Designed miniproteins, single chains, continued (2). Designs and how they scored, part 78

Each design is a single chain, and the fold is of that chain. pLDDT is the mean over its residues in the fold that is shown.

## One batch from the design tools (miniprotein)

Design m6704
Fold by ESMFold2-Fast:
Structure m6704 (fold): chain A 75 residues (1-75)
Amino acid sequence: STSRAGQLLAQLRAAVEAKDPAAAQAILDSVKDQLSPETYALLSQPVRLAQEGRYDEALALLDELEGIVREQEAA
């Protein structure tokens, strides 16, 4: 089962893998009012990297965030 956080990260990953930073930004904007400022800032980082064409770095950061969410849910 995928948590809300895991679903959001999966949607962001799909947009980055598609090389569609506009879709990634739209996903983030759709949940902006539901996120803490700290969480929004963290999720904005891979979106910004994708906007700069730095897709490999964006995916690496998403991998790290997915690991953190998985560890948090397992604890």
Scores: mean pLDDT 81

Design m6705
Fold by ESMFold2-Fast:
Structure m6705 (fold): chain A 121 residues (1-121)
Amino acid sequence: SFLDRVREALEREEDPEIKAALELLLALLEDPRAQFLWALPDPSLAPRLVAALKNPISLEQIFDRIVAGEIKTFEEAVELLLQGLDNVIALSPEGSGARRTAEEIRAEVEARVAAYERQHA
């Protein structure tokens, strides 16, 4: 499973920056609220949503880029993740539960980043 692939990558990772990125991905994969971030919407089921996405990004795409060695820092992984959340926020109606959930997860991601920076200051 995708969750098992992330766990296995985390167990083998020695770069503290990439380890922090994988720990963040794992936390989101274990959060049932964040399930909408796992993969991009199927264009056959949601063509309007897919067409409205600007530079779409999912947790799976971020993980694949980490494994490919395309992401070198925790900051790069966080920037892509926040971009994915910002896309969901922009496409969700104001006052909707989906928008509120995406905004809450975004704030939690920023709090986790701040905690990481404090531990490595």
Scores: mean pLDDT 78

Design m6706
Fold by ESMFold2-Fast:
Structure m6706 (fold): chain A 68 residues (1-68)
Amino acid sequence: MYTEEEIEEALKKLVDAGKISEEQARKALENLKKLPEDASEEEIKAALLEAGLSEENAEDLVELLKML
């Protein structure tokens, strides 16, 4: 699973790009930290959607995390 630092870096990139708010990034980080280390891509996407991200932004974040 991704580290908290890697997740924060990916979320910061989306905030800096104007795709999500800082509040959405904070909620996404909290939700992702609650997932098990072996969480599936679908579980990660579901946690991001619960934080208020769109499907497009959730997919963008998952792609960014795969590059780290």
Scores: mean pLDDT 79

Design m6707
Fold by ESMFold2-Fast:
Structure m6707 (fold): chain A 100 residues (1-100)
Amino acid sequence: SAEEAEAELRALIEETERRLEELLRQAEKHIQAGDLESAEQQLEEAMRVLEEMGRRIREIEEKHKLSEEQRKRIHEEADRVFNRLLARLLRLRREVAALK
């Protein structure tokens, strides 16, 4: 059902946000310690997690055969979380680059 799809998608977005916040927190700690290589590895993993979220959203949409309007609404919510986390990731990447 649409309700089941929306619940599954919200759970995926929340799980991904928690994983990314932890990876970004670890990257920040590595930057503070001067371990720029470990920081870069954590930031690369964070990018992979964001890409995986996009793929899994598509799989859930296909499984539940959501309408165009339902997909658009969910994409708007996912885009808000994605853009916030991507902005933080890019800020940390610039910080690492400035310290090299």
Scores: mean pLDDT 83

Design m6708
Fold by ESMFold2-Fast:
Structure m6708 (fold): chain A 73 residues (1-73)
Amino acid sequence: SKQKQLEELEKRWKEIEKLLKEKKYTRETIEELIEKGEYALALYIASEINDEELIKEVKEKLKEESKEIAKKR
């Protein structure tokens, strides 16, 4: 259900916030989220670190995903 998906995103967000404070795996973490299809969470994290290139990459991936879903309807 959509509610369960939101709860999973919230849990992952808390774990990733801890990693952001360490600044050890920020870029790799965002790439992993994109690979898993968690674009909203990846965008949030890219915005937190204020990396314009990462924000742009995540937005482009989100746009591609939305376009594919629209084509299959």
Scores: mean pLDDT 69

Design m6709
Fold by ESMFold2-Fast:
Structure m6709 (fold): chain A 108 residues (1-108)
Amino acid sequence: MLDEARAALRAARPRRVLVVYAKKDENGNIVFEDGEGFGDGSTADDPAARDRAIDKAVELAKKKMEELKSQGKEPYVAVALTRDGDTAVIFVADSKEALDEMIARARA
């Protein structure tokens, strides 16, 4: 999954990559944790800077997935581009409901 995501991200040529995490609490509420951004619009015209941003984002996503697996949870991951194509987002969630909510909010 993440190796395919890395290839897709490189093909999409984003200016910035964000990793965002969400979880579902015991009451069924989706809780969003602070995301981490890699790259910026001023440096993203450099392919090497884009590749570094993509690699760092994928590494963080892998770390979050392994943390969820160590807790006995099945991680859910998706990748999306913003409408302008400038920002790619890697969503990491502890449940399908949390992932679906993240994607819905990102598209709004």
Scores: mean pLDDT 75

Design m6710
Fold by ESMFold2-Fast:
Structure m6710 (fold): chain A 59 residues (1-59)
Amino acid sequence: MEAFKKALEGMRAFLEARYADDPALAQERFKELMRITAEMLRARGASPDVIELAEEAAG
């Protein structure tokens, strides 16, 4: 779980840096990636805790 949280932090930081001139777009891209991640995690039978973190991050 800790590694997954660090990965989420890294992805958020990456998108914020890439879209520094448009923070709203950075946030929307992060939500899109988290929605895809949650779907992938469900398909792979990941633990509910990890899926929930991705879903919360997606909004």
Scores: mean pLDDT 78

Design m6711
Fold by ESMFold2-Fast:
Structure m6711 (fold): chain A 93 residues (1-93)
Amino acid sequence: MNPAGQLALEAGALVALARMYLWIARNYPLSKEEKIELLKKARELAEEAKRLAEEALAQKDTLSPQMQQDARVALEEARELIREVEEELRKLE
């Protein structure tokens, strides 16, 4: 098992989950408190995805070109999700 490859896959999965929580917070008729909790969860998942992607890329020479690309995409998407979640949270305060 390639540990860096596993980190890249886990980062991608966490990005997908964070995106789902952000989508629910934006599109479902939830209370302000419920939206804040989902947005905080999305931020935690996106921050974790960022950490895992950065750790995978620190070991990039052990990754296939495809896994390197997947890790870079996960990192970029995690950074964007963190920004979007912070903007949504700011609107609710």
Scores: mean pLDDT 87

Design m6712
Fold by ESMFold2-Fast:
Structure m6712 (fold): chain A 69 residues (1-69)
Amino acid sequence: MRTILVARYAPVSSPELPQLVREGEREAQELRDELERLGYRGQTVVGPSDDSGVERARRYFEEARRIVE
């Protein structure tokens, strides 16, 4: 069984960091649930990161989202 990474990071420099992390957790969990309903295994990774980490996570999230669509 292939594990699909569902990553959602928030910029550590953001004044809204706690809210952004909470929203990211919700979005990652929703996508993971959809993947698992289709028979895939999803692994969520959420938290603060630097700008490069945020951009990398965005790419993984978009890739996982394409599998659902």
Scores: mean pLDDT 80

Design m6713
Fold by ESMFold2-Fast:
Structure m6713 (fold): chain A 100 residues (1-100)
Amino acid sequence: ATSFSPEEAEKKVEEYKKKIKELLKKGEKIASDEEIKKVMMTMAEQLGPEEAASLEPAIDRIVEENKPLIPESLAEEALKSSAEERYFVLSAGTLLYLEQ
């Protein structure tokens, strides 16, 4: 959906950043490389099967080297959610990784 303003998207990402911090403080573990790869591949598949195939090696490298900080419960929830929610979760986890 292209209906999100930059301000609304930023607000959603900040909301997920807070939720991630709270879940990690509660003692939740960061999702496995396999779970995070599944979330990222589901987003790549929206671009088409050729794009998903071409992006898979890059996604594997990101997961190995620059893994987004996403709790297990939130990664599992994201896989069952809309593409927009997956985008916000991945963006929040990536920003938290970069802010370390």
Scores: mean pLDDT 80

Design m6714
Fold by ESMFold2-Fast:
Structure m6714 (fold): chain A 63 residues (1-63)
Amino acid sequence: SSPKLDQLITETLARLSQARSLEEVQQVLEEFKERLRKETDYSDEQIDRLSQGLLFAWQQLQA
């Protein structure tokens, strides 16, 4: 993992843990994708997979 990706994932997971609704989760994930597009060289497909992985992690936490 790159240090930048690890930072963005950690920050995004912290924000997801505080989200109270699916709308907030979607906003957090859109900001995560926007930051990856600006700050990394990942493709849109890779960014979408990372975002989906974080959504799955959040869903597992909520059960």
Scores: mean pLDDT 82

Design m6715
Fold by ESMFold2-Fast:
Structure m6715 (fold): chain A 69 residues (1-69)
Amino acid sequence: KKADEIVKEIEKFKEKHPNATLAQILNLIIEYAKKHGYSKEDIKEALKKLGFTEKQANAAADAIERVVE
């Protein structure tokens, strides 16, 4: 459920900003995690649904964990 909310928000952002970089997308996910209390697991699942590999999803989730604590 929470992972699906992240996916929808990222898809909307990409429609508005088709040239958005991976870094911009990750920053958006970090801000949503801070505001809504999304877990590392929710973020990892959302990234996998968006077509990222397990390795990429793990790396991104680890980076977000450092910011969110």
Scores: mean pLDDT 73

Design m6716
Fold by ESMFold2-Fast:
Structure m6716 (fold): chain A 91 residues (1-91)
Amino acid sequence: MEEKLRELAREYGAELAKAAGLDPEEGARLGELAFDWSLAELAGDEAAAAEARARLEAMRPLWEAIVANVSSAQQAEINAKAAAKVAEIEA
């Protein structure tokens, strides 16, 4: 389950980056880091959460560029697609 959700997080990040006209592989890395940070927070692993947060902070320019360049309509479409894939993984 975790591995499929991590791959979905990579795909989600890649789609956001692509919609912003940015490198999909950089977006995939951002998505994976956000997923790993969420897992560490849920597990109460303070050291892993701090490491993941630091790596996410290093990618702030990419994250800010995605927010600036992805329209609300594109964001909603990508979010709906991701939600449908989560439902498929959990089915």
Scores: mean pLDDT 81

Design m6717
Fold by ESMFold2-Fast:
Structure m6717 (fold): chain A 107 residues (1-107)
Amino acid sequence: SDEEIIEEVRELLERTESEVTRLLDQGDIEGAIKKVEEFIKELERIREKTTNPELKAALDTMIKSYEKLIEYLKKEKDLNKMKLMFLSTNGVLRMLLEVLRKVVKKS
């Protein structure tokens, strides 16, 4: 179901946040970028499981946001700014998933 897809994305986001945050705390910027790239590929696979246009649009927004984050991480030199941008991106996307879940449940 679409609700199950949203929960799969939420769980994946939480696991990715924990691992990327730990890698950034260790100064492993290349490892952190690789994990975000792996997350994008997983979101692309999940996108193919739904026919819901609203869920597809939300996943496309998430993918584009993480692609922009990777470009930022490659250019930034301040680890605290990298971590802040990553956490801020995840916070906005977590809010998007919560709103999407309410829309899908009422449809």
Scores: mean pLDDT 86

Design m6718
Fold by ESMFold2-Fast:
Structure m6718 (fold): chain A 68 residues (1-68)
Amino acid sequence: PKPVLPSTEQLIEDLLKLLRDLVENQGVSPESAKYYLIQLVEKNIKDEEHKEAAIKALEEEAERLKKE
């Protein structure tokens, strides 16, 4: 099940947008927002490859946001 449309890239973009919204507009800490979204990724994404990519992107963005 390797053939995919740009779904991984789109998923990462959507997750990063949601992470930024939670931090900037909803007052959630970057750490808490990261944890929440990682749990959603783990629950909804069955493909290990896509899971790893999404989690890594969330971790990197949360680290950037922690610096303000």
Scores: mean pLDDT 76

Design m6719
Fold by ESMFold2-Fast:
Structure m6719 (fold): chain A 65 residues (1-65)
Amino acid sequence: VDEIVELAVKAGAAPRPDDLGRISRLLSPEEAVRLSFELTKKLPTAPDAPPELLEEMQRLARAHA
């Protein structure tokens, strides 16, 4: 989760609700809640994440499965 949050903060972009839901399905319920909370806290007005960033986030999420 921390690695995914760090990627989003570094890029200055956040997943849209649909993409966030897809990433969250790869995480435990606790990690999914934490990811949503951290992104909302740190990136409340960030633009949509580009496809390359979304792929990297999904890859990191799968590494914890």
Scores: mean pLDDT 77

Design m6720
Fold by ESMFold2-Fast:
Structure m6720 (fold): chain A 58 residues (1-58)
Amino acid sequence: GDLERAAEAARAGGTAATAAASGHEAKMLISPDGQRGAEAGAAGDAERGIALVERAAK
């Protein structure tokens, strides 16, 4: 339903946003490992995004 669509959108958006933010952070650290951490963080953020949307559904 609508919540499922919102959850998918939040997952995609959350992952993209986290990747962008982590990319910036990696540049500040001047570390190639920071980019790997950004990718891992993006995957984790997607799960959190879905959980938040489901929580809104009650």
Scores: mean pLDDT 51

Design m6721
Fold by ESMFold2-Fast:
Structure m6721 (fold): chain A 57 residues (1-57)
Amino acid sequence: SLEEIAELVKKVTGASDEEARYIAELILSGKWVLATMALLAAGATVEQAREIIRKVA
């Protein structure tokens, strides 16, 4: 769900509720490149970003 993905994003990056929800929406919409860039901007490593997307996709 959107909320579960947003919680995972917050746990990995420390992003705000609003930012984590936005990233979760990008992932659920299949916008993988934009989601990866947003995760990196929020402080995730490339490997962390890949792992989040892999678990959800």
Scores: mean pLDDT 82

Design m6722
Fold by ESMFold2-Fast:
Structure m6722 (fold): chain A 95 residues (1-95)
Amino acid sequence: NKNLEQAKAYLALMADQVATRQPLRVFPSDEAAREEIRRLEREIEEHLANLPKNPVEETLKIIEAYLRLINAYLQLGDYDSAEKVFQKAKDIFNQ
């Protein structure tokens, strides 16, 4: 399944980001990064609610959102939150 292979690739990118503490992209400001965190948290809640209906597609969308969330936390220097998000991404993928 291409979606599962893509999710695995995103997990590898997350592992590298958390290990190196380097975001794959930089937001224009810390305020923009914080706004993105709030937006992504709501987006993730929506995908989690839809998980029973479309498990593979929703898992990929959740993992994509977690990758972006890690980027925002790393830019803010919130490494503990980035590591917690990476653990959540692994847990979702391994279900």
Scores: mean pLDDT 84

Design m6723
Fold by ESMFold2-Fast:
Structure m6723 (fold): chain A 94 residues (1-94)
Amino acid sequence: SSAQKEAVLKFLENVIKTLEELSKTHPELKPYAEKYREILEKFKKGELSVEEALKEALEIEKEVARLAREKGDTYTYTIFGAAAKEIEEMLKEI
């Protein structure tokens, strides 16, 4: 639905803003921010379905959370762990 696409777009836009801000102090996250931005742009162009965009975003969020956990970065781990769980719940509704 258009409402579902708008809600997903707003969610992805909020996550990328956070990821891009964190990449300023965590340069290792910059490639993940770039990949996430590419997913968002493809979704906006209709090149990815809601399910495809959520699945690709989930992969990046899980990887960012894993890297943060390995570095002891509890703040980044908590944020991206929560974002990943929210996508997993959205995918159950598709």
Scores: mean pLDDT 89

Design m6724
Fold by ESMFold2-Fast:
Structure m6724 (fold): chain A 69 residues (1-69)
Amino acid sequence: GKLSEEQLVKAGREIARRTGLDEEKVVKAILEAGKKSGGDGGAIADYLTKELGIDPEVVEESLVRAVLA
């Protein structure tokens, strides 16, 4: 996939921290989204928005920062 599992976990933790949502739930959702989409950032953002109501801008920023860290 485009994003590694480690990068998705880092992004999920950042999203949870920024949104106040349960970390385990967000990390599980982002890993499922990554697996289903082959690591596509846009598809991951759409999935998390639909499943957890997370702002797609927050998802996109967190994914970019996880790759650059």
Scores: mean pLDDT 81

Design m6725
Fold by ESMFold2-Fast:
Parts: C-alpha cells; structure tokens; sequence
Structure m6725 (fold): chain A 66 residues (1-66)
C-alpha cells in the first residue's frame, strides 16, 4: 500500500462523513464517531501512525463541520 498523508486521510474521512450525514441524517456526535473509527482503521492498517491518525481525525472533523 502506498504511503498516505494526513491531508489525504482527512479529506477522504471528511467526504465520507459528509455523505453519511446527508444520506442518513446522522448527528454531529455520530459523525465524529465515524471519523474517529475511520482514522483508527487507517492506523490499524499501518497507513498512519497513532499521532497522524489523531491529526487526520481532527482535520476531518473541521472539514466536515463537526
């Protein structure tokens, strides 16, 4: 798997979260939970360090407006 940047991860997580919010009417809490779970999945896959996963989640929440 090619290396992934924090910015790429944040963008992907934010887009997925916004799509889920629109499609399913999720709360801000549910969206934050999805973003955190997504970032941890990338960490567990070895694509991000724990620190990078936390940064990606924070940036994704900002981009998703939550």
Amino acid sequence: TPPITVEQAADALARSARAAKERFGLTDEEIRELIVQGAKALQNAGLLTPEQADEAAERAMERAGV
Scores: mean pLDDT 84

Design m6726
Fold by ESMFold2-Fast:
Structure m6726 (fold): chain A 65 residues (1-65)
Amino acid sequence: EVDELFEKAREIEPELMKYALEKGDEIDLRGTEDARFIGAFLRAMLTGNLEEAKKLIDEEFERLK
């Protein structure tokens, strides 16, 4: 489940997960069904590519505007 992957990512980098969830409230990250975005973001988190993870959040936010 996506929630389980988010919890695992939070264990790796809690500050970035907090940032992602705050952005998610603005763009409905938890409510989106965009598996492409969610998958890419979680892969970036799990591989330690934190800069890419932040960029993906910002790009998704811009895409929805």
Scores: mean pLDDT 59

Design m6727
Fold by ESMFold2-Fast:
Structure m6727 (fold): chain A 74 residues (1-74)
Amino acid sequence: MSPEVQAILAHYKALLDHEASVAPSVEAFERGAENLLAALREHLESKGVPEEEIEAVLAEVRAYADALRARLLA
């Protein structure tokens, strides 16, 4: 991944950390995470990032969101 894509990925992980800290419920967190993943796809598409790289970045951020969700459920 390019340094620009790595910075975008790090930024969205930070936004997910914030969402997990302020969400009043797991359901609210899930809605916030889905919105962030949609925004991330649009951001990467606007930058002309190849589809294969977009899918890899989304998979990594989705796994990060799943780990945060698991902690909220514990």
Scores: mean pLDDT 85

Design m6728
Fold by ESMFold2-Fast:
Structure m6728 (fold): chain A 88 residues (1-88)
Amino acid sequence: SSMQRLLNELRQLRDELIALIEEIDKKSKTASHEERRKLIMYGADLGMMVISLDVAIKEGQKGLMSEEELQKLIDKARSLIEQARKFL
């Protein structure tokens, strides 16, 4: 179904966000004090998106979110991933 495809896409985006957070954490270990502060702040934004995706997946599975709402969140997550990749 279209709903199942959207939920699967949210799960894949969640995994990609987690991988980016791990990459940021790894980079922070060898970063300067100033760079580390910025990496921590960026990681926090990505972490908040992971929480949003977790909520959306659970609510979507229960039929509590529309396909349009899930698509908007997918678009927002993709935009954030693109921004993070440019920062890294």
Scores: mean pLDDT 88

Design m6729
Fold by ESMFold2-Fast:
Structure m6729 (fold): chain A 86 residues (1-86)
Amino acid sequence: MSAEEQAEIVARFVADVRELVKDIGLDLALPDDPAELLDVIEARLDDILAAVAKKYKLTPEEVAQFRRLLEGAIALVRGLLAESAG
């Protein structure tokens, strides 16, 4: 994977997370720095999942699936940021 492809994946994740937070109506200040943004998202993960479940009327199974997808995406983006830094 090229450095340009890695940067595109990170940028898409950041954009998607910002749109999600706005869409669910959560009053959460997201940093411009991707690494700091990931730290905020991980710290507030339960609040984000609760807001998503409330807005979209998700079942417990759907919430668990969304948690796994979001945790996987965070881990992937953290790995890409670490590779681009070293």
Scores: mean pLDDT 81

Design m6730
Fold by ESMFold2-Fast:
Structure m6730 (fold): chain A 77 residues (1-77)
Amino acid sequence: DSVEKAKAVLEDEEKINEIISMESSSEEGERYLALGVKYYLEGNNEKALEYLEKALEVSENPAVKELARGLIEIIRS
């Protein structure tokens, strides 16, 4: 389920842009999610994993954690 939700986001340009805009968020987990997605789109999987794992660790938002988990699984597959 987390992987399917992450795939849906990666196929939706508007959702990707919304997540990248979270780089300026007051929530630390949202900022890390934004950085993880940004590095993934740049082809930097090492940095993407680093920031997505930080988002999963520090976020209190279940939606952020679920998306970070799905993206980590996609990158590692």
Scores: mean pLDDT 85

Design m6731
Fold by ESMFold2-Fast:
Structure m6731 (fold): chain A 60 residues (1-60)
Amino acid sequence: MEAQIRAIRHKLMEEIVKLTEEAIKQMEGKSRKERQEILEKMFAEQKKLVAAAQAEIEAL
């Protein structure tokens, strides 16, 4: 189980990094308001990924 938990956490970290990089790229040249909207969407997606990873761990 521990190896499976580590794999789930590793995948979660990779997905969070990818989302952050995409958000940074999208914020380039945007207004303050648009950047805030992009960050809000990014945080919402990160929250979903964390919840999904936690559910997978609990299902083990």
Scores: mean pLDDT 83

Design m6732
Fold by ESMFold2-Fast:
Structure m6732 (fold): chain A 62 residues (1-62)
Amino acid sequence: DEEIVEKAKNLLEKVKQYVENGDIDGAKHYVDALEALVRLVKNTPAYEEVQKYLDEAKKLLE
């Protein structure tokens, strides 16, 4: 779960970088990757933390 959480954090950082650079399409690609990761961890202890990163990433695109 540590590696999965770290991967989710790295994906969120990519979303932040792409949004900051004005590349919204690139940011959306990494949001899709976070959504896929949330689905993979849905029945694990990592779910809540990965979901929070996805929610934060989506908020950056609003």
Scores: mean pLDDT 82

Design m6733
Fold by ESMFold2-Fast:
Structure m6733 (fold): chain A 62 residues (1-62)
Amino acid sequence: SMDEEITQQILELLEQSKKAIKDSDFDKIEEINKQLQELMEKNNLSIDDVVELLRQHRKRQE
């Protein structure tokens, strides 16, 4: 579904963000932040919507 595709994109960005933070790669952190903001704007998602998508994805995992 579209929600699953968006959730996967968010998860990928979050994983990249964790690595960039660990590596202190500030340029990459800024890039990821812009990509996340663009993804949220394109899909009309608030922070609460992102949290809900991640929560639903977690509950659906076996």
Scores: mean pLDDT 81

Design m6734
Fold by ESMFold2-Fast:
Structure m6734 (fold): chain A 56 residues (1-56)
Amino acid sequence: SAGRAALLARFEAEREARLAALTQGFMDLGFDRALAERWAQAILDVEAEVLRRSRL
């Protein structure tokens, strides 16, 4: 739907900011930056994929 397409586009636009915030969060928990960024990217990638594949 048009609403979901707009939401997905906004989600992608905000992804970089969320990636940075999630990466910092993991680093605050003691994870290395590279590992933290990898985990943050995986989380955001899964969320984006769920939004893309959802038909509801």
Scores: mean pLDDT 78

Design m6735
Fold by ESMFold2-Fast:
Structure m6735 (fold): chain A 75 residues (1-75)
Amino acid sequence: SMEELLRRLKLLQAAIWILTNDASKEEVIEIAKRLGVSPSTLYKLAEQIANMSSDELQALTDELVEQMRALRRER
């Protein structure tokens, strides 16, 4: 669903924000609560993103955006 894809995009953006701002454990816990995930899920995603090349990260974001566009084209 569009809501699920938006939630996935928000998770990705949150992980990038955590890395960019060197977020504290308390900030990560708060972000995780707002997104409805465990803090460990955000830490794992942030670790995966930190180990990605810029091209790999761009491909991941492009795929999420294209899946959202595909849903809009279906209706």
Scores: mean pLDDT 78

Design m6736
Fold by ESMFold2-Fast:
Structure m6736 (fold): chain A 77 residues (1-77)
Amino acid sequence: LEKLQKEAAEAYEEYKRTGSEEAYQKALELAGEIAREIARALGATEEEAEEARKAALIKDPKEHEERLIAIGERILA
């Protein structure tokens, strides 16, 4: 998880410096992987972990937060 977080931060910093769409896409993909690993660590099923990964790719902040909250509540129930 720590390695994925570091790689995501590095990709996002590269995007901020260069404006690279490739760096931005890499940061989004890594954010999805981070969400999936967190869900698994909380006891999520593979299906729930995949939902968390997809939620992390939602660019709308409100929808993103609502999806993550719903998934988290289900995992912790």
Scores: mean pLDDT 69

Design m6737
Fold by ESMFold2-Fast:
Structure m6737 (fold): chain A 88 residues (1-88)
Amino acid sequence: MEAKEVGKKLAEELRKEGKPEEAEAAEIAGQAMLRRGETDPERVETAMRIDAELAGALARARNEQEHLEALLAAGRRAEEAGLSRLEE
């Protein structure tokens, strides 16, 4: 699949699972990757999944500490995948 199509499919699957907030976060992440010139559908999907997981964790966070831990976990996963928000 083309990178742009992977994003739409993943968001649709998340919505079918009853995760609309995660689906929206995934779509935003996918669009951001495509705007940066990313053409690898696997990298786009990985970025979308990281942001979807972060959105879900933030929605479940009960305090600022849990919120910070969710952000740090997402950042670490993005760095491990080479998807740093600071341009590698």
Scores: mean pLDDT 75

Design m6738
Fold by ESMFold2-Fast:
Structure m6738 (fold): chain A 112 residues (1-112)
Amino acid sequence: MKGIPLDKLLETVEKLAPEAFERGEVLLVGINREKGTGVVLTLPADASDEEIEEAARYLKEMGADEAFVFGPKEKAQRLAEALKKYGFKKVHIAESPEELIERVREAAEKYK
């Protein structure tokens, strides 16, 4: 995966998750469990279905095999569906910025 180390990913998510919550944006985190790397993407609150599909495809192309989604419920659910369509078996929708940060922290501890 062309991504960043999970410790740096966690630091990025800790900063971006509260900001995404304030802005009503979607935050998408993808992790490659074998390599211990990940990527983070932010989508606007008005993201189209096409933009959501492209974000899910991008994570798959980058070699992510686990994903975490946070954002407005409708957009987060649509993104989780797109991820599952691209073969993600591990997709978690976080209910809060704190839950997203905790899930990414758990992954960083497990895959280092």
Scores: mean pLDDT 82

Design m6739
Fold by ESMFold2-Fast:
Structure m6739 (fold): chain A 93 residues (1-93)
Amino acid sequence: MELTRKALLRAAERLEEAAELEDTKKAILEAEIAIAMALMAATIAGDEETARRVAEIGNEALKRMRENIEDREKVRETLLEAAERLRELAEEL
């Protein structure tokens, strides 16, 4: 659990950093990397439920950002919401 928790918190921090980027395409790319790393950590740990929840959070966030790629404020809000959801999930571990 500890390694997965740390991975989720690190991913949340990266999403918060991506929210400060002016380039929405770069922000989305950084988000994809952060989410993929969190998903990989949960999968390696054998925590199927955490992996499923990370995938759900990531898929929802990435879809919303891609649909709103020209709206920096919406992309920023989506990144911060996803980061908060990952932090909440980490606290449950």
Scores: mean pLDDT 86

